Designed miniproteins, single chains. Designs and how they scored, part 65

Each design is a single chain, and the fold is of that chain. pLDDT is the mean over its residues in the fold that is shown.

## One batch from the design tools (miniprotein)

Design m2380
Fold by ESMFold2-Fast:
Structure m2380 (fold): chain A 116 residues (1-116)
Amino acid sequence: SPAEALLAELEALLAQIRELLEKFKKASEEEQQAILTEILARVQEALALMHRLRELLPAEYRPAAAALLSEFSTALHDFVLASETASKEERIELLEEFVRFYERVLAELRRLVAAA
């Protein structure tokens, strides 16, 4: 289905973000900025796909999807702001927390698609 295809793309983006996270953990402070830019680009792609997935859901499931997207947008904003003043080690912890949050959002979106 179109929704399953979007979930597959979201899973592929998560896999790419995880690979970038492993590079981020080993990177110098200067290299972290370039890697973070690549991660944020993939997260913005994921957010766009999540909005499209919400529109494919039946009307009764759209409020739940909208709430997840709102939480995801807030978490992304909080992550970006916190990372600007964080140490190298704190940025790794913040990014790991954000990736775990992405995994939870994706699991909930899969549940909504399966219920629809």
Scores: mean pLDDT 89

Design m2381
Fold by ESMFold2-Fast:
Order: C-alpha cells, then sequence, then structure tokens
Structure m2381 (fold): chain A 59 residues (1-59)
C-alpha cells in the first residue's frame, strides 16, 4: 500500500545519500522511513531504522 511504498522510497533515498557522503540527508530520510513504518504498525523495524538514523550522524 502507499505507506509501504513511501517507506521503501525513503529507504532508497537514504542509501543514495549515504553513498554520496551526505549523512545529514541520509539521517533525515531514515527518520521519514521510520515514520512511515510506524504508520504501518511495524514498530520494531521503525525502532531499528531510527537507531540507524542516529548512528549515521556520527559518521
Amino acid sequence: GPALEEALRYGRLAVRHLAQGDSAAASEYLRKEAEALERLGDLERAKRVRQSADRVLQE
């Protein structure tokens, strides 16, 4: 459904920005992916994605 497609889109954007060395943009897209997963009720995956968003800001 639309929320899953949104989560997948933000995940791809995060990977692309990480490959370009843009950790700030990657973190923002990971946070948006987590928000989409929270709307889907996938709280466990959303938590892991938020942890990844915080971690990439240290790189």
Scores: mean pLDDT 85

Design m2382
Fold by ESMFold2-Fast:
Structure m2382 (fold): chain A 63 residues (1-63)
Amino acid sequence: MELSKEEEELLRELVLEYKKKGFISEEEAEEILSIKDPKEAIEKLGKLLDKSPEDIYSYLRRK
């Protein structure tokens, strides 16, 4: 399953938001944003936030 360009943009915004809130570090945010595969990026973000990939997809799909 591929993400749309809009969902990829929302993923980047979500990563930056969690970084601003202090839930992830600068280094963690940079690593996630460097990942070319959106699924891999979502999985890594989910692990850092102790959330399932489905929870992350839910946020992206609602926007």
Scores: mean pLDDT 74

Design m2383
Fold by ESMFold2-Fast:
Structure m2383 (fold): chain A 113 residues (1-113)
Amino acid sequence: MSDREAGRRAAGEAVEAARRGAIASGAGELTGEIAAGAGATAGAAAGAGGASAEEAARLGEKAGLGSGAGEGGAAGAGGAGEAAGGAAAGDAEAARRGAERGREGARYGEELG
């Protein structure tokens, strides 16, 4: 229960970071939200299916890139995927790592944009 709640909170933080990264990379707010949502959705499905946190992050990043988000937005979407996957699997550590990855993506997006 606690791990799922921590995962949901971390997923929300990673989604927000992905949105910030996409905006900073010049993709715009709507593209940032689409990238973050796609990443979270792909990661949640992977996690629910028993995929690793690493696989969930990879799928999230691919989904972010496919949405037209820049490098920062894609990295953030990877974080959203990892966090959402962790939440779905009840893995609080994966959820926390996803949130960190999302914050890193936002910072890199700001540097590039």
Scores: mean pLDDT 73

Design m2384
Fold by ESMFold2-Fast:
Structure m2384 (fold): chain A 70 residues (1-70)
Amino acid sequence: LEELAETMPPEEKARALELLRGARLQIEQGDLESAIRVLEELARLAERAGNRKLAEAARREAERLREKLR
């Protein structure tokens, strides 16, 4: 996911990396609900920045976490 952010403009890249670190921290703490929310925010940011690969990857990861909550 971090490598996909490398193709973004500096400001969007910095925000994307911040969101990725936030999601990882939430997963480590067992807060999957918060991690899903952060990944969805990352997907929206990536779409806005034209990074479809990162948006798809973030949505896919959020979906994977949602399945674990069921």
Scores: mean pLDDT 82

Design m2385
Fold by ESMFold2-Fast:
Formats: C-alpha cells, structure tokens, sequence
Structure m2385 (fold): chain A 80 residues (1-80)
C-alpha cells in the first residue's frame, strides 16, 4: 500500500539521520563511507517516492517529496 511505502521512506530517513550524526564526529575516511551509505538510502527513498507519485493522493505525494528533500539536505551538508 502507499501508506506502507511512506512508512518505509520514514524508516530510511531515520537511518540517514543516524548516519548523519555519525558522520559529524567521523574521520574524513569514515565520513566518505558514511556519505556513500547515505547516497544509497537516498536512492531507495527516491525510488519509493516515484511509486507514491503514481499511486498516492496529493497529500501523500507532498509528504513523499518532503521526505526526499529532507534526506537530500542532510547529504548536501557533507558535499565538497
């Protein structure tokens, strides 16, 4: 269901937030590994968002896009 897709996106965003906090105190080498993991999770979030854009209500689509934006913002803080 679309609600299950949204819940999965929320879980993935929580994982990104955990990786983000770890990256703040990581060495440069560890930070690169954590950023790579965050990018993979963002790709999964984006894939799920596309499914919601096809099947969801306007409200669900808006939430999905906001979750994508939040995940991207966290990753962008570690871009060179």
Amino acid sequence: SVEELLERMRELLEKIRDLYEKAKVATPQEQEKLKAEMRKLLQEISFLANEILERGTPEQREEAMELVREAQKLLDEFEK
Scores: mean pLDDT 86

Design m2386
Fold by ESMFold2-Fast:
Structure m2386 (fold): chain A 85 residues (1-85)
Amino acid sequence: DLSDKAVQAEILLALGRMAFHLGDYETAKKLFEEAAELALEAKDYALAAEAYENLAEVLEKQGKLEEAEEYRKLAEELREKAKAA
């Protein structure tokens, strides 16, 4: 169900944040990408935006500044979409 996907996205987001704080940027990136995908499938645009914001933070730590900027912009668009719902 869509609600189950949102819950799974929240769990993956939490795990991704733990990996990020431990300096495991590769695992954090994968978990945030998966969380964003599940959140989008659930149409939870606020949660998807949060996942993309965290993904951008990982990319900044890896020196991928242009890619990080793209995800921050996408997160802002998703946050506006969440307000309109």
Scores: mean pLDDT 87

Design m2387
Fold by ESMFold2-Fast:
Structure m2387 (fold): chain A 82 residues (1-82)
Amino acid sequence: DLDKANKLMKETEENAQREIDRLNQESQDKTAELNSLGAASSVEVQKKAKQEADNFNKQALEQIQQINDDAQSAIARAYAAS
């Protein structure tokens, strides 16, 4: 049923986007927190804060990639089953 596949696609994309937006917001908030701490500190603390921010951003990107891959796979399976 193409209509069911289309509905699943829309719901899957909307759910994936909401989760991606949440992860992006969390990553931005954490990066801002760590940068704020780093700005008031020694070069070593600034470097560590940047490494922690980069690690949080890397984890967020990996989660976003997984969400996108899972969404695309689910959509492809739904259309193949139609």
Scores: mean pLDDT 78

Design m2390
Fold by ESMFold2-Fast:
Structure m2390 (fold): chain A 73 residues (1-73)
Amino acid sequence: AEELVKEANKLVQEAIYALSKGDVERAIELLQKAIELYEKAREVARKNGDEATAKWLDRQIERLKARLEELKA
């Protein structure tokens, strides 16, 4: 789970950098990949009974999905 979260965090930082360069399409791709990794991490957390981490990941996923929809608007 920690490796998936670390990879997802890197993709979010890459997306922020892409947005700073005006590369909205690249940022969308990176955020979509980050969401997938957070969703996998959430499933692992739920499987392990780590409700606190799963709930935290739910909030991260919802925030990123909201940002993704704003970027597509």
Scores: mean pLDDT 84

Design m2391
Fold by ESMFold2-Fast:
Structure m2391 (fold): chain A 68 residues (1-68)
Amino acid sequence: MKLSELERAVLVYSLRRQGYDHDQIKEEAATVFGEDLSGLSEEELEELARRGEEVVARMAAAGRAAAA
């Protein structure tokens, strides 16, 4: 399946938060989500995880501001 840039960042953050290492993140993304992260370095995966954390925080803030 085709993930958006934001969905990919959130996925990496979520897997990293669950204690998955970089190889496990690549395997899980490929097997469960169909996302190829095999070309990414450990540094690039950590940067995606940081971006995903920021996105999740922004989404939570937006959800509170827009709560019905």
Scores: mean pLDDT 75

Design m2392
Fold by ESMFold2-Fast:
Structure m2392 (fold): chain A 61 residues (1-61)
Amino acid sequence: HMAMLQARGDELAEAARRAVLEGDTARLSAVLRQASAEMQQGNIDVAQRVMDAVREALRER
């Protein structure tokens, strides 16, 4: 369902962003593994949002 995918993407992207900003490598690794699983399921938008959040947070550091 589209709404569930959007919510999942939002949650993973926010978790990834916070993990980068806080230096929580364990959380970042877990989120990236989940994003990889979403990519393999065809949920490319979810994975893209996670990667965009990581890039933006790294730019803020």
Scores: mean pLDDT 77

Design m2393
Fold by ESMFold2-Fast:
Structure m2393 (fold): chain A 70 residues (1-70)
Amino acid sequence: SIEEIEKKAEEIKKLLDEAAKKYPELKSEFEALKEQVDKLVEYAKKNPERAEEVLEQLEELKEKIKKFLE
């Protein structure tokens, strides 16, 4: 659902904010990822039939960021 996508996007943005504090030299890269997350949310809102695909992409991105922060 769109609500699940928005919730996942919010979780990812929080992780990216934490990453930017830990690695300030990569701040521009994390800001670019936030922009990509926002574009995926916008895409899902305009194309609700693709919501499941977008949610899977966001879940994969979240796991990659979590591993990076370990």
Scores: mean pLDDT 85

Design m2394
Fold by ESMFold2-Fast:
Structure m2394 (fold): chain A 80 residues (1-80)
Amino acid sequence: GEDEARRVFGEATRRIQEVIDRYKAGEITKEQAVEEINRILAEAERRLDALPGVSPETRERYRQALRDIAEAAIAELDAA
């Protein structure tokens, strides 16, 4: 349901932030960070698509929010 969609969204957002933090710490390259962010996004979208009891509107809102977060994260890597 919606609570599971919110959990998927929260988990993906946290994982993207961890990638940014690892890049800023010098632990991974920019190319690795971009690849990992895109992988997290793809995994989250797949999980959202598989969830029962979520309206198409709610699913699309979380999907769009995740895309926006991923784009902002990649832009932050470019600025760092």
Scores: mean pLDDT 86

Design m2395
Fold by ESMFold2-Fast:
Structure m2395 (fold): chain A 70 residues (1-70)
Amino acid sequence: SLRDIVIRLAQRELGLTEEEAEKALEIGMAAGPDTSPEEIAKRIEEATGKKLSPEEAKGIKEAGLALRAE
C-alpha cells in the first residue's frame, strides 16, 4: 500500500523506526494543509523524541495529506 511505502521511505531516509514513522504520518494526516512544517516537526519531536528539519517535516505533511486523500 502507499502507507507501507511511505513508512519504509521514512525509516530509510529519516532514520525513524517503524513505530516512529507511523506516529509521524498520523501527525501529518491530522495536521491539515494550513499547519506549518515547523509546527509539524515540533509535534513529531514531542511524540517520538526525533528531531526533524522543517524540510523533512514538510515531506511528512505532504505524504500524510496524500494518504488521507485516499
Scores: mean pLDDT 81

Design m2396
Fold by ESMFold2-Fast:
Structure m2396 (fold): chain A 66 residues (1-66)
Amino acid sequence: EAAELLRLAEERRDEAARRAYLDAALARGPRETLERLREEALRQGAEEEAALLDRVMATTEHLEAP
């Protein structure tokens, strides 16, 4: 799971992927911000970035809401 995120970080520069991961992990409340970023990435054609954000969001939601 986390390994897949790291693979994307290597391909898309470690900075962007790590920032998205940490932002999602620390974003306790503003899930709307993460959702907006994901949708915007999809519109820009950045499917890999959208997939990365979606993966992080799914992990965060499962931890907060069973």
Scores: mean pLDDT 59

Design m2397
Fold by ESMFold2-Fast:
Structure m2397 (fold): chain A 89 residues (1-89)
Amino acid sequence: SREEALAAARAVADAVRAAPTADAAIDAANATAAALRAAGASREAVLAAGLAAGLAAIAAAVARLAGESDAAAVAAAARAAEELAKGFE
């Protein structure tokens, strides 16, 4: 459901925001998506978590390439995952 997709994308965004570095944020996003798949979450939740993790990784990579700090890269990654989540509201 859209509600499950929203919850999954938000879980990825929350994990990313808690991370101390860009690399830790990418690892947390991927771990959250993998945990949802391992727990037998719905197809929609697994897809949403995977998309959120992918978008977070892209945003973090772009920020790092631009010479931004880890804090700025983590913030960009979290925003990307959160924007995807808002699309399911």
Scores: mean pLDDT 86

Design m2398
Fold by ESMFold2-Fast:
Structure m2398 (fold): chain A 65 residues (1-65)
Amino acid sequence: TSAQELLDEARRLLAEARTPEDVLRAGDLVVEAYSLASQAGDEELIAEARRLGAEVGRLGRELGV
């Protein structure tokens, strides 16, 4: 599984998020993607993972997580 695939799935989960569990799953995918992107030195994927991580935090607060 590539960092891009993990970020794509995280974006899908966040767009469809209806439960705290959806947000937590998206957060797990973002963390894994960040790790892979950092190991590869892919600055664009690192930036995307950081941006999605912030969105996970925002939506998590709105859903009470």
Scores: mean pLDDT 81

Design m2399
Fold by ESMFold2-Fast:
Structure m2399 (fold): chain A 91 residues (1-91)
Amino acid sequence: GSHEEILELIGLILRAIGLEIDIRLLKKEYEKNPSRELKERILELLKERRRLLEEAIALAKKLGYDDLAKKLEERLREVEKELAELEKELE
């Protein structure tokens, strides 16, 4: 039902926010002590954040929350840009 789908959307957004915090903390660690392992861990969390945002966007659009979907799409583009930059550095 619509209530269950709204709760699922909220859960996806909260998980994506949690990953943003974790990524930010790992980046601060990377600035102090750079390592390939830490870069790879950041990359893994960015990929998971991308997946959660894609799912949240699809659900927001299905529920008619077009303004929310647009804001989430902006967040997704930021994640995709960072992923592309980090993947090039690991080559």
Scores: mean pLDDT 88

Design m2400
Fold by ESMFold2-Fast:
Structure m2400 (fold): chain A 89 residues (1-89)
Amino acid sequence: DARKATVEFLLLKGRIYLEKGDYDTAIKYYEAAIELDPNNVEAHLLLGEAYYKKGDYDKAIEYFEQALKIDPNNERAKKLLEEVKKKKA
């Protein structure tokens, strides 16, 4: 599936820029992945993580909550939400 391969490529590119600390470029790749696959849990988790690393806790919470709407039992999303909420408290 060419679409699935493109999404995986975009997520990989986003992770590379995230690790380099280029959060704005990482966000653009993750947004492109969500445009191709709006219910991709991993894309929402990575977008939330990028906003969290930028210090935008409100957007991080929004994307982790969207990931949980798609996959309510996602343990990583639950842990990341708890972590961000502790930072806001």
Scores: mean pLDDT 88

Design m2401
Fold by ESMFold2-Fast:
Structure m2401 (fold): chain A 60 residues (1-60)
Amino acid sequence: VTEHLQRAAEAAKQGIDYVKKGDYDKASEYFEEAARHFEQAGDTYTAELLRDKAEELKKK
């Protein structure tokens, strides 16, 4: 559980960094990675929010 939360946080941070760089495709990939890790940790609500954010970024 703890490992998934750590990996989720790292992936989300990389996603934010790519948003700042304007690389929305990579940002979306990292938010999907973070969502997967939150889901594995049992936080399905946060996982769903991150997937929604990833889909929004793909539309940019």
Scores: mean pLDDT 81

Design m2402
Fold by ESMFold2-Fast:
Structure m2402 (fold): chain A 83 residues (1-83)
Amino acid sequence: MVPSKEEFKKFLEELEKEKEWQEYLKEVEERIEEIRKETDEKIEELKKKGAPNEEISKVLGEGIGEILRLIGEEIDKLLEKLK
């Protein structure tokens, strides 16, 4: 038994919705990786300049804080979507 044209259309619509979710997750992952890359680049610049460990720790803390804030914002968006 081959699925009907109607069942096939419904399957395509579900795949399209799943693509939107996959694109959204990919955008979140890309933003997190961008923050990590920027933080790593700043830390490497500080190391090259011989900056004290306190400055390096501050930049690392700022990067972690930015990632946590982004994750919190995305959780809030998911909760709004479930309303």
Scores: mean pLDDT 75

Design m2403
Fold by ESMFold2-Fast:
Structure m2403 (fold): chain A 59 residues (1-59)
Amino acid sequence: ITEEQVREAVRRLSAEATRSLSPEEVAERVAEMLGASKAAVRELLERMGWADRPILVFP
């Protein structure tokens, strides 16, 4: 998988989220969306500086 695929998956996840997601939940959901291992997604998120970024939803 690529950084572009991860960015697109995070963008879709953010648009679809009805509640806030922790960084761990984001990595798990992105891995499911891309059919990739969580480890591979975590490595790419760390490389991108996004490993600790949650998705916040209000309210």
Scores: mean pLDDT 78

Design m2404
Fold by ESMFold2-Fast:
Structure m2404 (fold): chain A 75 residues (1-75)
Amino acid sequence: SEAEKKVREGEEKIREAERALEEGNYEEALRLASQAVLLASKALSIDPNNERAHRVLERALEVYERAKEALEKEK
């Protein structure tokens, strides 16, 4: 399904974002997490009860917040 494709793409993007965060590539982690949020949101617009999409969204928001916090502290 279209929702399943978006979820799988989001899961891949969040894994890449988590790796970038661990490597200290905060701007890249933020970019990838933002893409994962968009993909999860698209999946939820098609299937609002998609549990995997909700988990992608939660993980992506955590990476997004941690990357932004790290970038703010570099000021």
Scores: mean pLDDT 84

Design m2405
Fold by ESMFold2-Fast:
Order: C-alpha cells, then structure tokens, then sequence
Structure m2405 (fold): chain A 65 residues (1-65)
C-alpha cells in the first residue's frame, strides 16, 4: 500500500539522517530494516528509531543489525 511504502521511505530517510547505513524493504505488510552499525550508540539509535516509527505509524518494523 502507499501508506506502507511511504512509512518505509520515511524510516529509511530517518536512518540516513542518523548516519546509519540501512536497507529498507516491505514484505507482507511489514517493514524490514537491515542496518549496519559501527557502535552500541548507533545500535541503540537504530532500535529507538524503529520502535518510534512503528509506534507512530502502527506498522510492524523488523530490525536486523
């Protein structure tokens, strides 16, 4: 859906703004994020961004670090 894709692109942009290299895709109504992090601080920022985005959009986010 357009809403799902918009949410995925918004999350991808948020990860980019955080300086985190992430690949974002949508499958079966879920947003899948594969992120590469260089520190525990980046890992925590990635987890918080994914959780915040899921809470805001109501869409499930699956994060792989």
Amino acid sequence: SARLEEAARALEAEFRALGIDASVRTVGGRIYVAAQVDSEEQAQAAREAAARHSARTGLPVVLHL
Scores: mean pLDDT 85

Design m2406
Fold by ESMFold2-Fast:
Structure m2406 (fold): chain A 68 residues (1-68)
Amino acid sequence: MMEEEKKKLAEIAKKAREAALAGDEKTAKAYFEELEKKGTEDAKKFIETAKALVEQQKKVETEGLQPV
């Protein structure tokens, strides 16, 4: 039962991450808000992990296109 919920949270987090990486911030925000509505520690961890992975990927792309 708890494991099924965790799988659903992982799928939502995956969709949020994929949308954010595609530059679809509106869709990414909607999926992150769906995770936040769950209000569980697992949901929070999935959100943080997805955001960290998106930030890392965007940083690589941004540094490649816009060096400081």
Scores: mean pLDDT 72

Design m2407
Fold by ESMFold2-Fast:
Structure m2407 (fold): chain A 66 residues (1-66)
Amino acid sequence: AGVESLRPAARAVATTLEDLGRVAPGRAEALAEAMMEWLRENYDPSLDDGENVARAVAAVLPRFAA
């Protein structure tokens, strides 16, 4: 299923957010939402969860810098 296919990537995102949430909880939530939205359209099941999360960060992070 579509949502179920994102579960491993969601775990990697959650791990990243634990560290970020300790510093900036509001930004962690916004970043997580943007990353999960990107992953719903761009998740690649042939890649590792960490690589999918890294791709999401690379794609989403510029939106928070601009």
Scores: mean pLDDT 66

Design m2408
Fold by ESMFold2-Fast:
Structure m2408 (fold): chain A 87 residues (1-87)
Amino acid sequence: MGEEALRRAYQEPIDITNQAIAQADALVAQGQLDQALQVLDDAIAQLERMRDEYQRLRVNPVFLDIIDESIARLEAKRAEVKARMAA
């Protein structure tokens, strides 16, 4: 795999995660909690598909660790949104 492909494999999960969190935070500020959950759920599903693809392609385990950390960050934000809905 080329240097650009490796850089993308590292950066893409981070970008997906940061974009989803930013979108969810904006929706939460607008009181659109259901839409915030959908954004986070969609991002988690996208990262899970990416994890399956990386595992199938036998990429270096460090890239799987980045995806797993990214999913954990999105799940933490999802829990915060759910807590707001329960209040």
Scores: mean pLDDT 85

Design m2409
Fold by ESMFold2-Fast:
Structure m2409 (fold): chain A 90 residues (1-90)
Amino acid sequence: MEEAEELKRRALEALRAGDIESAAELLLEAGRLLIEAGEPERALELVLEFMREADEITADWSPEEKARAAALLTAAAIRVIGEIIDKELA
């Protein structure tokens, strides 16, 4: 879905700008959009791709800012994965 890819792109732009909270929020929205569309495998793929790109973006950040980004983005990723699991049980 092009809309979910656009949300992922915006999340990466927010992360590059240092807006970790907006990046996490947009990532969660992108994942939820794919889950609602019945594409949980695509939602997982998008989250994994985002986390790889986020690691590359934050590679040159301070250890403290990198840890903060990792914590917030991982929390959003875990929420998407949890919602995929819940949808499977329904």
Scores: mean pLDDT 84

Design m2410
Fold by ESMFold2-Fast:
Structure m2410 (fold): chain A 55 residues (1-55)
Amino acid sequence: MEEEKKKLAELYLENGESARRMGEALRKQGDTEKAEAAFKKSEELFEKAKKILEE
């Protein structure tokens, strides 16, 4: 029961971290608009993970 939710939360955390790294790379490339979008997606993914892990 909890295991499925934990795995889903882990997936969100993994994708959030990936999106953040992509945002950093885009920022270094000078693509500020794409970087902003990636950071926003990262933030949303982390927030979803937190809500899943809340008791």
Scores: mean pLDDT 81

Design m2411
Fold by ESMFold2-Fast:
Structure m2411 (fold): chain A 107 residues (1-107)
Amino acid sequence: MSAEERWLRLVQALVDLLNELAPQLSPQQLADAQTLRDTATGLLGLVLAGQLSPEEARAALARRAATLSPEVRAALEQLAAEMERWLADPSTFEEALARMIEILKSV
């Protein structure tokens, strides 16, 4: 897979994961998860349309995260690190996904 295809799959997996976890989240976590989901979905659309590079989309997501609560921002920084690890080595996907689930539950 190209770096773009890997990034697109990762963002899709993140959106799907947030949708699956939504019923288990507190009202504050749900609001923050919805903000992240909307941002990730918008950026995915722009990357698919060829309007943003995966790197630009990642930077935009990080900037959005910086406007959220400190706990959500810290969780998103940890998620970004797991995403980068998975993008570097696709064989780590299951391990990275498990860590991302734990990070999202901690918010």
Scores: mean pLDDT 63

Design m2412
Fold by ESMFold2-Fast:
Structure m2412 (fold): chain A 55 residues (1-55)
Amino acid sequence: NLEALNLKDEGNELFKAKKYKEAAEKYQEALNKGPSLQLSSISSDRKAAKAAAAE
Protein backbone atom coordinates (compact mmCIF):
# COMPACT_ATOMS: atom_id res chain seq x y z
CA ASN A 1 0.00 0.00 0.00
CA LEU A 2 1.78 3.10 -1.30
CA GLU A 3 -0.14 5.52 0.94
CA ALA A 4 0.87 3.59 4.05
CA LEU A 5 4.54 3.70 3.01
CA ASN A 6 4.36 7.45 2.37
CA LEU A 7 2.78 8.04 5.78
CA LYS A 8 5.47 5.88 7.41
CA ASP A 9 8.20 7.93 5.72
CA GLU A 10 6.55 11.18 6.88
CA GLY A 11 6.34 9.77 10.40
CA ASN A 12 10.03 8.83 10.32
CA GLU A 13 10.98 12.37 9.24
CA LEU A 14 8.87 13.88 12.03
CA PHE A 15 10.37 11.47 14.57
CA LYS A 16 13.88 12.49 13.51
CA ALA A 17 12.84 16.15 13.81
CA LYS A 18 11.65 15.32 17.37
CA LYS A 19 8.02 16.06 16.57
CA TYR A 20 6.96 12.88 18.34
CA LYS A 21 3.23 13.57 18.60
CA GLU A 22 2.98 14.32 14.88
CA ALA A 23 5.15 11.29 14.09
CA ALA A 24 2.82 9.07 16.15
CA GLU A 25 -0.17 10.44 14.22
CA LYS A 26 1.47 9.67 10.86
CA TYR A 27 2.36 6.15 12.00
CA GLN A 28 -1.22 5.64 13.15
CA GLU A 29 -2.49 6.78 9.74
CA ALA A 30 -0.07 4.37 8.05
CA LEU A 31 -1.38 1.49 10.18
CA ASN A 32 -4.96 2.47 9.29
CA LYS A 33 -4.12 2.34 5.56
CA GLY A 34 -2.23 -0.98 5.68
CA PRO A 35 -2.21 -2.64 9.13
CA SER A 36 -0.96 -6.07 8.04
CA LEU A 37 1.82 -4.73 5.83
CA GLN A 38 2.98 -2.20 8.46
CA LEU A 39 3.05 -4.47 11.52
CA SER A 40 6.78 -5.16 11.79
CA SER A 41 8.10 -1.79 10.57
CA ILE A 42 5.76 0.73 12.22
CA SER A 43 4.52 -0.89 15.44
CA SER A 44 7.66 -0.18 17.48
CA ASP A 45 8.18 3.28 15.95
CA ARG A 46 4.59 4.29 16.72
CA LYS A 47 4.92 3.04 20.30
CA ALA A 48 8.18 4.95 20.79
CA ALA A 49 6.71 8.14 19.33
CA LYS A 50 3.60 7.95 21.51
CA ALA A 51 5.73 7.35 24.61
CA ALA A 52 7.97 10.32 23.76
CA ALA A 53 4.94 12.56 23.10
CA ALA A 54 3.14 11.62 26.33
CA GLU A 55 3.04 14.53 28.78
Scores: mean pLDDT 69

Design m2414
Fold by ESMFold2-Fast:
Structure m2414 (fold): chain A 64 residues (1-64)
Amino acid sequence: SAEDALAAGRELFASGDLETAVRYYEMAIELDPNNKEAWRNLAEAYRQLGELEKADIYEEKAKS
């Protein structure tokens, strides 16, 4: 489920596996594109990777 993918991504993000966390957040969004938490978490992961412009785009998606 989208919630399971989001939870897995959160755990990976907390452990510092940012690349795999991004992958799980993208899966959560594919399953439920209206999940604002998934968009926020994807934005934060990209921010931690230093991809600030991409982070801003996904943060805006989370507000929609």
Scores: mean pLDDT 84

Design m2415
Fold by ESMFold2-Fast:
Structure m2415 (fold): chain A 59 residues (1-59)
Amino acid sequence: SAELRRLVRHLMQLLGETPSEASIEAAVAYLVERVGTDPDAAYAALPELAPELRRIAAS
């Protein structure tokens, strides 16, 4: 969804990453699997999600 893509873009930007469209799609799939679709849960889990989000952004 556009809302999940926007959320993931914001999370990656908070980590200092510049995501590609392909990395955003992969990161959305990862985020949904780990914490579902709740933005508050995603923000709360950001330190735990950060290593894999950085890896996805670099891919």
Scores: mean pLDDT 83

Design m2416
Fold by ESMFold2-Fast:
Structure m2416 (fold): chain A 70 residues (1-70)
Amino acid sequence: EKEKIEKLERLATRAYLLSDSPEVRKAVEEFMKAVKNKDYEKAIESARRLAELTGDKELGEEMIKLINEM
């Protein structure tokens, strides 16, 4: 679980660094809060939003896959 959370944090940070946008920053923050609260349904929705905002579908798919393995 902890190793997967760390990997999710790295993916979220990657999205933020690739897109200097207030919307992306807010989506990353909401995603990380949902993961820490174990609200995986909300985390999946935030991951989808990040994929849409960044245009990186692979990022969103990898995040969702990791959440489903937790």
Scores: mean pLDDT 77

